# Designed miniproteins, single chains, continued (5), part 93

Each design is a single chain, and the fold is of that chain. pLDDT is the mean over its residues in the fold that is shown.

## One batch from the design tools (miniprotein)

Design m19415
Fold by ESMFold2-Fast:
Structure m19415 (fold): chain A 60 residues (1-60)
Amino acid sequence: SIDEKVQEAVERIRSAPTLEERRALLGELITKAMTSTNYEDRIAYEKAVREALRLLEEEE
């Protein structure tokens, strides 16, 4: 499901050991959200980007 894809992507960012790696994974998600031609994938990546940004802001 879309929610499962979002959770997987966000969890990969949470699991990254360094801030540099977390930013790289976020950048990858942003690229996928902007360039995906599949509607469901695009929505999943956009949602994952928003949740990842909120996560990084709230955990500072």
Scores: mean pLDDT 78

Design m19416
Fold by ESMFold2-Fast:
Structure m19416 (fold): chain A 109 residues (1-109)
Amino acid sequence: AQDTLTAVGTVTVKADKPVKATVTLNVRTSAAAQGTAGSATKEADVAAGETTITVTVTSTFANAIQDGDRVAIMIKVEAEGGKTQSSGTTFTLTASTTTVTATFSVEVK
């Protein structure tokens, strides 16, 4: 069983005008997969229309990942002068899970 999980969050950000955005991806583990929550932040220049931003987090857990462990992948997009948007999804893991990929869509105005 692995104690390390790579989470890849891809968010499509829709903006009505160009804006600077901060994208944060947070990884939260189940009680069975105890360990430090992983987090990564990426700054991006968002154009008017749709911009796709990918953030990757590698989390190491105190205990090996087991079948039925759950992880929550949360995305937060903070646009300068715009709205803060958050979205999330959960995955049920197996002892062989090394990577989870989550896709999100948010509008920052």
Scores: mean pLDDT 79

Design m19417
Fold by ESMFold2-Fast:
Structure m19417 (fold): chain A 103 residues (1-103)
Amino acid sequence: PAEAAALLAEVRAAAEKALEALDAGDLEAARAALERATEAVIELARLLAEKTGDPAKGIGYILDAIGERIIAEEALARGDYEEAREAVERIVALAERIAAELA
């Protein structure tokens, strides 16, 4: 519970920084924050796989997190900040779902 809560807080903090960077037009800061958020979700998914003994579920969430990061990176390359923002929000939603399963 404590470890999952800390990882969820890290995802939320990184996502907030990514959204602030997007609002400022700071693409490098947005990409760095997005990477941090994605890494924290992957850690949370790994923790879920370890605690439940279900590696397939953990892998599924890891692939979802990587997919959202790719969508955000491609959106940033096109200047589609709205799509990038939506991908960041979906990364937070993924973290919240994983954390709920660890509660």
Scores: mean pLDDT 86

Design m19418
Fold by ESMFold2-Fast:
Structure m19418 (fold): chain A 98 residues (1-98)
Amino acid sequence: SLTTEKDPLVKAMILNLEGKRALEAGDYDTAIKYYEEALKLEPDNVTALYNLGIAYYKKGDYEKAIEYFEKARQHAEKAGLTDLAEKINKLIEEVKKK
């Protein structure tokens, strides 16, 4: 069902929406799978990278959380999303204290 959409951007949007729903429900393994599939279609999607970092953080995988937050921060900076990049940087510093 995740691969039935023809347009890659529409597929990525659906995967990101399902990932967010899983994340909000506390189903971090399902959220990770949806966001990983979304990132295969859009590797620089800041929202997917950030939420994948949150899912790993919630699972206690701080190393992977930091990796995805750093990727999200770099792409947010490239996109001119300065406030988001600063927010992500502060989160990285807090996770590094764990």
Scores: mean pLDDT 86

Design m19419
Fold by ESMFold2-Fast:
Structure m19419 (fold): chain A 61 residues (1-61)
Amino acid sequence: MEKVLEELMEVGVELVELAVELVVEKKQPVADEEKIEELEKRIEELVRREKELVEELEKLK
């Protein structure tokens, strides 16, 4: 239980950090498309992990 909550918090923080970085990069006058693509891929992977952790928490009820 504790470990799942800890992982969920860590994923949440990383997701917010990546989302902020993505928004900042997209607002640049000359956006780095390669960096945007990498950030979007990382966000997508973390979103999948977050869903798995949320489902694991639901199973603990």
Scores: mean pLDDT 78

Design m19420
Fold by ESMFold2-Fast:
Structure m19420 (fold): chain A 83 residues (1-83)
Amino acid sequence: SEEIEKLIKEEPSLSEEEKEKLKELLEEGERYFEEGKYEEALEYYRKALELAKKKGAKKLTSYAIMQEAEAVMRSLDSVLDRT
């Protein structure tokens, strides 16, 4: 995702290793989300949120919170689906 790459590049508080790890976590979450695997996506977004908060990466923290919320909403919607 271009947005993920931009947010990571614009974060001066992160080392290159931390940027790569955050990118991997967020992109894995996005991959699972696109596959409809919202619970798995949620796991990766929560890991990204934890790392971003720990490192003081404000924009990435906000992004991860929003993605976690979206994954939670999608997961709940799938549980509520019925025929």
Scores: mean pLDDT 80

Design m19421
Fold by ESMFold2-Fast:
Formats: structure tokens, sequence, C-alpha cells
Structure m19421 (fold): chain A 61 residues (1-61)
């Protein structure tokens, strides 16, 4: 179903963001001055996708 397919796409995107967040945390710990801003942007994107996922789950009867 379309909702199930959208949930799988969101789950894949969230998994990718978690990998990116871990990588940027490692860069921030290593002293990369750009990493904190990138990390904040990735965390904001994750929160947005988590809200979208919850909304799609709520549509499943």
Amino acid sequence: AELEEQLRVLDAALAGLEVGIEAERARAAAGDPRAPAVLAALEAARATLERQRAALEAQLA
C-alpha cells in the first residue's frame, strides 16, 4: 500500500540521517568547526521526518 511504501522510504531516510548524525558528532569531537552547524541541521531534519512518520502511522487503521 502507498502508506506502507512511504513509511519504508521514511525509515530508510531516518536510518541515513542517524548515520550522518553519528559521523558529524565524530567530526565535532575531532574539532571540525563546521560540524556543529551540520549536526544541528541533521537533527532538525530527523525531527521533521519523525513527525511525518508518526502522522503516516496514525493514518493506518
Scores: mean pLDDT 83

Design m19422
Fold by ESMFold2-Fast:
Structure m19422 (fold): chain A 63 residues (1-63)
Amino acid sequence: MSPEERVEEFLRNAREAIERAVAEGHDKKTVAKVLIQYVKENKADWPEELRQRMIEEIEKFGE
């Protein structure tokens, strides 16, 4: 699996997680912020470009 494919898989899962959390009554922006923090803490070993892309796309999900 390519790094790009892993980013796309992560973003699909992140979008689904936000949608589910919102359906359960959680604030969309808050859930997105938690996921961004997760990327910053747990994906530090990933290329900066891919990490930045994940953060930017999750920010869009939270808007």
Scores: mean pLDDT 79

Design m19423
Fold by ESMFold2-Fast:
Structure m19423 (fold): chain A 81 residues (1-81)
Amino acid sequence: METQEQIDRDVELVFLSLKVAGAAGEGNVDEALKIIDEARALPGVTDEDVVRILELASREAEKNGHTEAAKVLRERAEQIR
């Protein structure tokens, strides 16, 4: 039971990851962190999930030349661990 609900939650986490990565790729740290705070408030989202999203976002920021944004996102991931 609830397999569909688990799948829907996992899909939501993927979309949140893409949104955060998109904001980070634009160098918009404030928007990326806002999405992270919203994700942390969702039921079933773990600190491990949030750290993985932040690490992905940091890599996207760095790939797009936003080195300072990448540092802020990495520091946030370290604070949550």
Scores: mean pLDDT 77

Design m19424
Fold by ESMFold2-Fast:
Structure m19424 (fold): chain A 60 residues (1-60)
Amino acid sequence: GAREEGEKAGAAAAEGDLGAAARHAAQSVNLGMDPEGVREAGERAGGPNGGRLAGGFASL
């Protein structure tokens, strides 16, 4: 679901895979998550930097 994609975006960002992070963040938004929700989900999986990057990609 949308939250799971946000978590994957944060995890990918934490690993330095910015392409995967952007794709998962976009998919999370397409499934109905707002950028703040993507940030929070990404933070749970990728820490504060993962969440910040995931939320940033979701806001594009």
Scores: mean pLDDT 86

Design m19425
Fold by ESMFold2-Fast:
Structure m19425 (fold): chain A 67 residues (1-67)
Amino acid sequence: MLESSRLNIEGDKAFKEGDYEKAIELYEKALELNPNDAIAWQNLSRVYKEMGDEEKAAEYEAKAKAL
């Protein structure tokens, strides 16, 4: 649980710095540790929205809401 939270924080930092590839990697690692992490799903949705991938953004938002 603590490790997953740390990865989300590191992902947020990468996202704020515009490093979307690193942000995605860190959020995906958080989800490997905790697949029920609604925050990580929401954060992935946000990254894909910023990248213009509306389809993936909608899919990940739906996963977050289903939890």
Scores: mean pLDDT 83

Design m19426
Fold by ESMFold2-Fast:
Structure m19426 (fold): chain A 68 residues (1-68)
Amino acid sequence: SAEEEIEALLAQLPPGMRVVLRHALEELRKISDPEKVRASAEDFAKTLPPEARAIWERILDILLAELE
């Protein structure tokens, strides 16, 4: 499932970063407009170190696919 795939990606990150990305993902799930989801996710990505950003971008692809 998409949820299992997202959790597997989050598991690659240190515990502190996993909490941060999980919280951001929960906030994105409250947004119904895919364009606004993308904009918010891109803004959040700018705050992340490169390794976490790469994982976040993969999570975003999964999340947006669920909305389409």
Scores: mean pLDDT 81

Design m19427
Fold by ESMFold2-Fast:
Structure m19427 (fold): chain A 74 residues (1-74)
Amino acid sequence: GGFEAAFARLDKDGDGVIDEAELRAMLRQQGRDPSDEEVRAIIDAGDGDGVLDLDEFKRLLTALATGGKETYVP
């Protein structure tokens, strides 16, 4: 599916996880401009180990696409 293909393109090392730099690059490719703190908060909300696996990546993209679960922060 689309999520698996996107994950595979970001997972250059084939280790099954996405780091902060790869997540930030993907979000920028989608026209977003996240801060380093924002990217870290997203990763930390998943499992807190500084990386995202495929399952957490799917949950993140699904939440962004379907819920607009964006908490307005000033």
Scores: mean pLDDT 67

Design m19428
Fold by ESMFold2-Fast:
Structure m19428 (fold): chain A 83 residues (1-83)
Amino acid sequence: SDEIRQLLLQSLDEGIEAALRSGEVEPVIEYLRERAELLRKQGLDEAAELVERAIEALKRGDLETALRLLREAQRLGVRQVTA
């Protein structure tokens, strides 16, 4: 349902920045991998791809790029649900 898709997109921002700033990179990567899989199951493939790109940025230590990509994934996914 669109409500489940909205909750999935909201979960991409919820506490992630705080966790990353505290150095909890690996748990966030695992969490984001699970979220990307759920986004694909809901048909939000472009949003899932952006989350996967954010994971690769985190692996490189690029926190700013990762957070930007997660925000873009959320915005794109919201547009896909409302279109």
Scores: mean pLDDT 75

Design m19429
Fold by ESMFold2-Fast:
Structure m19429 (fold): chain A 68 residues (1-68)
Amino acid sequence: AEVKIIVKSKEKVIIKSTGTIKLIKEDGSVIEAKGELETELSDLLNGKLYIDGKEIDINSLEDNVIVE
């Protein structure tokens, strides 16, 4: 599935995908969303991102990161 990461500020990020978004935070809590997930930037950087059950390497998404 396609994925885009939009950095809104130092604290906020929006993850957009055509697939199911799953974020496992550093504290082990899980957030799931369809289409769009807004979360803390620290949750993304210190957690694990999954799209349709596949782990995403954030460094591989450099061209899909938009800073607003």
Scores: mean pLDDT 77

Design m19430
Fold by ESMFold2-Fast:
Structure m19430 (fold): chain A 87 residues (1-87)
Amino acid sequence: MSLEEGVANLERLAEALREAAAASPDPEVAARLAALAEALLELARALAAGDLEAAEEAARRAEELLAEIARDPEGRAALLEAFRRAS
């Protein structure tokens, strides 16, 4: 996978997560999904700019948000749907 392909995949996943957030009836789950989408877009922008320190920070934020969302059954279902749409 090239850097360009990696950036495009992150942008696609972020879009799917924003759609999942908009469809979520739970405002807390929606907010976390939207925050994860933003963290992935920050990661994509940092990688495209060659800013490895910013990329590491954005990746860390995304991992923390993923762990929080995954602890909620509704959050897990929304993540799985977003990943299927992005695949």
Scores: mean pLDDT 83

Design m19431
Fold by ESMFold2-Fast:
Structure m19431 (fold): chain A 83 residues (1-83)
Amino acid sequence: DEIERLIEEAARLFREAARAALAGDVEAARALYARAQELLARAKELAEKEGKMEELERLLERMERELEEELRAAIAAVRAAEA
């Protein structure tokens, strides 16, 4: 599935962008984030052409949930350190 492949690659790039940002490499983070957004735009175009918008939405929700879980864990760790 090409749409799924594009979303999986975008998720990987978002994770790399987050790691770069945490390491203080703002330039790398911006480049990776931009690349991930380009892949998402391409996935959306393909989903529209193939009539797979419902599948795209499901895959995006899964990706966002996974990334949000990682962000929630990181925020909780920071708050625990501040308490």
Scores: mean pLDDT 78

Design m19432
Fold by ESMFold2-Fast:
Structure m19432 (fold): chain A 92 residues (1-92)
Amino acid sequence: MAEKLSEEAEWIRENKAELSAEELAEKAAEFARFMGLPEAEVEAVGLAAKLAYLQPSEEEQREIAERMEAMVAAGKSAEELAELLREKLEEL
């Protein structure tokens, strides 16, 4: 998951100038659906893409990724990951 988020962040950097945060989130979600991820994980991917677009700080992105990895290791659901990402978006 963390590796996929890093790849998504790189794709965002390459396409940022041509897409809005909402369009980028939708494209990331479409890609996740194409890869066969469950809808809860699709939502988390879209929110992560939007957050990476709006939060250019590499340090903040790293801290969020580490927290998400810790939550996954603790058995937290994709819905709980999506909630964390929504809270981080509201803090911006």
Scores: mean pLDDT 70

Design m19433
Fold by ESMFold2-Fast:
Structure m19433 (fold): chain A 69 residues (1-69)
Amino acid sequence: SADSLLARISGLKARAVEAALANGIPVDSPIVLEINELVNKAVAAVRAGDFEKAEELIKELERKVEELE
């Protein structure tokens, strides 16, 4: 569902913020900016009803968050 996908995106964003703070990674670093762009694109895909695109973007977001951790 859209709510489920949005909750997953929100959780990944929270994990990214925690990881960046814990590891002293600046908010303007390339990886943080890329994560923020992926969050915005994933939310836009959910809002457009493009759930296949949203799932692809969520997988990429998960990979980037894991790199930050």
Scores: mean pLDDT 86

Design m19434
Fold by ESMFold2-Fast:
Structure m19434 (fold): chain A 67 residues (1-67)
Amino acid sequence: MVDKKELLRLIGEILRIIGEIFDLELEIEKLKKQGGSQEEIEELQKKIKELEEKRKELLEKMKALEE
């Protein structure tokens, strides 16, 4: 049976990752407006992709617990 405390912990981790993704997207937008380098933008996009993969893993774990 699902531990409700563990479920809340997973939700908290997912929310932190979403926050990190938003911060990185905001930084990309700032760099685009300030004429930052394409290489810097690509590095930030790579970090977002890594965070999205981690978020997917946590969501799958959460879904498995809610079966």
Scores: mean pLDDT 80

Design m19435
Fold by ESMFold2-Fast:
Structure m19435 (fold): chain A 69 residues (1-69)
Amino acid sequence: MSVEEAEEEARERIAALLVEAGWDPEDAEAAARTVVAHVRARTAGASEEEQIAALRAAVDGLEASLAAA
């Protein structure tokens, strides 16, 4: 899997999780893009494998937070 594929998958999944939690679809999409951009910026010097792992961890973390609410 490429970093670009992981980025798109993370964006779509985060947006879907936020919509399921009651967010407006446009706000969910904007928030998902912001989260993904933040993760990418923080991992810009890391390996491709580490960048992909960080994107997946961000999705898992949000899903766990929403499930606990």
Scores: mean pLDDT 83

Design m19436
Fold by ESMFold2-Fast:
Structure m19436 (fold): chain A 68 residues (1-68)
Amino acid sequence: DIQEALDAALSLLKSTPGVTATKIGDTKVVATLNLSPEKQIALVLQLMGEYPNLSVTLDGDTLTITAK
């Protein structure tokens, strides 16, 4: 279920120190990553691995997650 995946990803982000995350409507999650570049990449890889049906994009320190 795409909504369960988005809500699970949101919960993971909210529980991560240095991350501020919010859900925009029912379609995407946006987060700001106050993390080192190494930790940002590790988080992106974790999200891509755990939620393969979600699209994860990182632009600077802004992470965007949408349904594929």
Scores: mean pLDDT 82

Design m19437
Fold by ESMFold2-Fast:
Structure m19437 (fold): chain A 51 residues (1-51)
Amino acid sequence: MEKKRKELELEIDEGMARIHLAVKDYEGALKYAERAGNQELIEEARKLLEA
């Protein structure tokens, strides 16, 4: 049961990270990518934030 809740949280956080990347809110994207633990999104957001 706890695993299902965690999976929903991760899906929401990944979706939010992608949305924030699309609107060029790189700080928000990085925050949500870190919560989701998605390494590709974290790396992408960090590189765009540093630019």
Scores: mean pLDDT 76

Design m19438
Fold by ESMFold2-Fast:
Structure m19438 (fold): chain A 74 residues (1-74)
Amino acid sequence: MLSPEEALGLAQQELARVYQETKDLPVEEQRAKIDETEARLLKRIEELHPGNEDLIEQVRRMAELVRRHFEEKQ
């Protein structure tokens, strides 16, 4: 079973990878990819660590930071 630390690390890696792969795409596509990635990560966290609000909050904050960065570069 993935620890909370391992799950957070994987979430960071996936969001960073999606950011790198989409940074040259239109903002609408960037947002769609981040939204999809966040949804998958949150579902995985709920299955592995149900009720871990701190982990859920950290993943949501990471996804929101990436969205803000895309919006600022628009």
Scores: mean pLDDT 78

Design m19439
Fold by ESMFold2-Fast:
Structure m19439 (fold): chain A 92 residues (1-92)
Amino acid sequence: SEEKKLLEALKEELARAKEAAEAGDREALRAAVEAAVETAARLLEARGDDEGAAYLRANRAAIAEMAVALPPEEVIAVFEREIAEAEKLLKE
């Protein structure tokens, strides 16, 4: 139940990140990626991966800056792949 709620939240946050990237809204993209990284860290904690969660949180700002620095077409492709993986996990 908790894991499914976090996967749904992650999917919604990634969809917002994709929309921000398509719009060229760098501030919205950074905020959406930071939210997605925090939700992903919580999902790892729910699975017992406290080390992975700590790593994501420590690198949250760097990951958001990387997303903003990438060409929009490349970062959109990453978000589409991650959304598809989240959807697959939600069906299982």
Scores: mean pLDDT 87

Design m19440
Fold by ESMFold2-Fast:
Structure m19440 (fold): chain A 83 residues (1-83)
Amino acid sequence: MEEVEEEVEKFLRGVSLGVRIANAIEQGDEETANKLIEEAAKDPEVARSAAATLRYFASIEKDPEVAKKLKEAADRVEKLAGL
């Protein structure tokens, strides 16, 4: 069951990083957003979870400029992770 616990941990870490990246983008904090994107991209499973979280926030975002930045952040996370 250790592998299942590790998968859940990586999934939740990705969600957490995705939320933090989205918040940084919404605040206009590009430095923090870029740092968190690089952190999320270090592990492919974390990156998948973070990118999915960012795409979800982009889909419900009312500001089209912020929605665009959230989608670009998801694409960047996937690209850096080799996805």
Scores: mean pLDDT 84

Design m19441
Fold by ESMFold2-Fast:
Structure m19441 (fold): chain A 65 residues (1-65)
Amino acid sequence: SHEEAIEQFLYDMKLAIESAKNEEQLQAILDGAEETLKKMREKHGIPQALIDKAMAEIKKLIEEK
């Protein structure tokens, strides 16, 4: 369930990044992702390693855009 929650979140983040029109929107997506992952860790007990991996993947997607 933790892996499924992260996979769904990453899919949603990929779509948001692909839809972003400028750097300001990309920064807002990154900031929002950090807050959402923090809440997922606090509320659902998702391991920090999965959170760190997800953040690295989101940052890479933004850099590759």
Scores: mean pLDDT 84

Design m19442
Fold by ESMFold2-Fast:
Structure m19442 (fold): chain A 55 residues (1-55)
Amino acid sequence: SPLEAKLAELRAELRKLVDEYLATTPGSPEYQALLDRIRQVYAEIKAVEAELAAA
């Protein structure tokens, strides 16, 4: 399924972003940018999960 493939890609991106966040200096602008990106990707995952649940 294209949606399942997209979900797998988003989950892989989220894991990479979390690993980068844990390796980043707290309080840096990069740290906040990673948090914002993590929140965005998580919202995309939830949207794709909702589409899969509706199918």
Scores: mean pLDDT 85

Design m19443
Fold by ESMFold2-Fast:
Structure m19443 (fold): chain A 122 residues (1-122)
Amino acid sequence: PVYDAQDLIESAREALERAEELIRRGEDPTLELKSALASLARAGALAIENNDQATLEEVKELLERLLELAERYGTPESRRLREQAERLLELIENQSPESAEELRRIATELSREVALRHAENL
């Protein structure tokens, strides 16, 4: 599907809000955090390709929020999510065509993981 960067940012915000509620309830936010990472990676790639600095700034702010939530959760899985978010920030700072392509690859992998877990819960 063709994604609009603002739709991806909205999806990431919704996923982060759900993750925060899950953490407050003592439940596992991993799927919501992965969903947010996937959306932010795609939005970052699109913003780099379009030289859209405003969207890149929003993506950075949401990645910083994700890092905060992952640290608050405090598991080995959340440490891996933090590493992934830090990698996305580095790719966004580089703002190269290679970074955009890698962001798309990461988004695709994370989306597959999220889809598989949702299917398992059906």
Scores: mean pLDDT 84

Design m19444
Fold by ESMFold2-Fast:
Structure m19444 (fold): chain A 82 residues (1-82)
Amino acid sequence: LPAAAIPAAVIVVLAAEGPLTQAELAALLGVSVATVAAVLAALEAAGLVTVDAASGTVSLTPAGEAAAPAAAALVAGVAAAA
């Protein structure tokens, strides 16, 4: 995945699979845990995800859930261009 598509892919995966850890997101997306951590920091700052510090679990906010269809369209467009 290009770097610009990774935030969209995180939103899509969380919408499809529910709450996941950083390691599970990295495995599903085929990227490093460090890349996922950087993307999650940006998405959390945008209010699209929350990270539960006690469990390490990442969840979509209501705003993130509302963004999932647009994120899915972006991911599909990137896949079609490859």
Scores: mean pLDDT 76

Design m19445
Fold by ESMFold2-Fast:
Structure m19445 (fold): chain A 67 residues (1-67)
Amino acid sequence: MKKIGLVVAPTLAEAEAAAPLVKEKFGVDEVIPVATTDTAEAYALALELQKKLGAEVILVDAAAVLA
């Protein structure tokens, strides 16, 4: 099953900056950066991606990997 890292941050630039670190740290096949501060929105998006793509989606806060 394909693994996808959904990286969330207040800005898209911050999420994109974290994307390579998430790919290396979590060993995911693909990374999707998302600009949002709403955890519920991010979680709902992760569930929809899992359902549509048949992939495992891991939610990662960009701040956690950029610190």
Scores: mean pLDDT 80

Design m19446
Fold by ESMFold2-Fast:
Structure m19446 (fold): chain A 82 residues (1-82)
Amino acid sequence: KSPEERKAMLEAIQLEAEATLLGLGVFLGTETPKEELLERLKRIIEEAKRLVEEYKDDPVIVAVAESAIKTAEDVIKKIEEL
């Protein structure tokens, strides 16, 4: 793996982890304002979509980035239900 590919993979993993932690925070009743949570989740989706476009030929990076998008979208729906 090139340094660039390693950075992209790490970024995709970090985005998935961040989306998951934000979702857990919402489930546990975090005091973080909904607006701040939505901004962070939308940024995760934007950055993950960038990775899907830039690394479209790397199935692993694409899969992890798409997972991050799905997780973030699911968390946004959960926030909207509150």
Scores: mean pLDDT 84

Design m19447
Fold by ESMFold2-Fast:
Structure m19447 (fold): chain A 57 residues (1-57)
Amino acid sequence: MIERRVLREEDFPDFKLRWIEEVDLETGKRRHRLEAEIIEGDKVKQRVTVREEPWEE
């Protein structure tokens, strides 16, 4: 099971960037990722991974 923490958010008119820390609750290992949420009105239309780091060793 993966726990997600938002480290930083940056809002733009048509999308939101989120810097996310993921923690694997079974191993305690972490990784960081950057996600973009494409917004149409007040609704998230699409979520895409912009960058994903490998898990810690």
Scores: mean pLDDT 75

Design m19448
Fold by ESMFold2-Fast:
Structure m19448 (fold): chain A 61 residues (1-61)
Amino acid sequence: MSEEEKVLEEAYRIMKEELEKGLTLDQAVNKAAKYLLDKGYSVTEASEAAARAYQRVKEEL
């Protein structure tokens, strides 16, 4: 699996966990981006992965 795919899956996982806690989509995407930044991903990588995960979640709702 590519690094890009791995980062996307991490962002998606965090967003789903936050949504299950009752957070909004905007709060969930912010939590995913922060998680990736805390893991050492760049701002660009974290933002791109979080945005892609956000689109996936929106399509599932």
Scores: mean pLDDT 80

Design m19449
Fold by ESMFold2-Fast:
Structure m19449 (fold): chain A 69 residues (1-69)
Amino acid sequence: MTPEELLAEFERRLAEAKSIDEVRKIAIDYFNKIQDLYDEGKLTEEEYNDLVRRFGELAREAIERLRAA
């Protein structure tokens, strides 16, 4: 799975989330997934750091959206 595929899958799952708790669960699952891929040498340090930042931003935005609803 490419970084772009991981990001797209994460965004899709966040869009389907109905609660802040679901967003947090999705974020934990995907942070663990990218950590494992990095530890296995399947992601470069640059790709890993970029995904961590983007996942954090997307999760925060999803939480803010659900709070505003």
Scores: mean pLDDT 84

Design m19450
Fold by ESMFold2-Fast:
Structure m19450 (fold): chain A 62 residues (1-62)
Amino acid sequence: SEAERKKRLEEQEKIAKIVAYEIVLEAGLPINEELGLLTEEDRRVAEELREELKELKEELEK
């Protein structure tokens, strides 16, 4: 049904965001920190991404 297709697309979109955010947080940011390229702004954005990731995971479990 159309409703099932829409729900599946929404779940896939959330999964894609989770994967993208985890790559940035687990690989991108640590590499930049080791290279001394991480700024105060980058650290703030990282905190925002961690909060967003938590919300997305909680929504997916509902």
Scores: mean pLDDT 79

Design m19451
Fold by ESMFold2-Fast:
Structure m19451 (fold): chain A 73 residues (1-73)
Amino acid sequence: SPGLEELEKLKKEAEENLKEAEELGSEEAIKKFQEALEKLKEAEEEGKGLEPFLEAKKLLEEGKKIIEEKKKA
């Protein structure tokens, strides 16, 4: 299962990227980072384990890709 340190790191990254997405006005990226934060919350619950953590990582990377494309437009 993910450690507390890894969960805190990803939550911080998701929150930072969410702020950037809001500044850029990217609704699609905002949604991805909000979904990532929800999955990280699920990962913190007893018995939910690794799967929501991995889903959060995928959502975070998808959101980052959307932001990078938006910055180049």
Scores: mean pLDDT 80

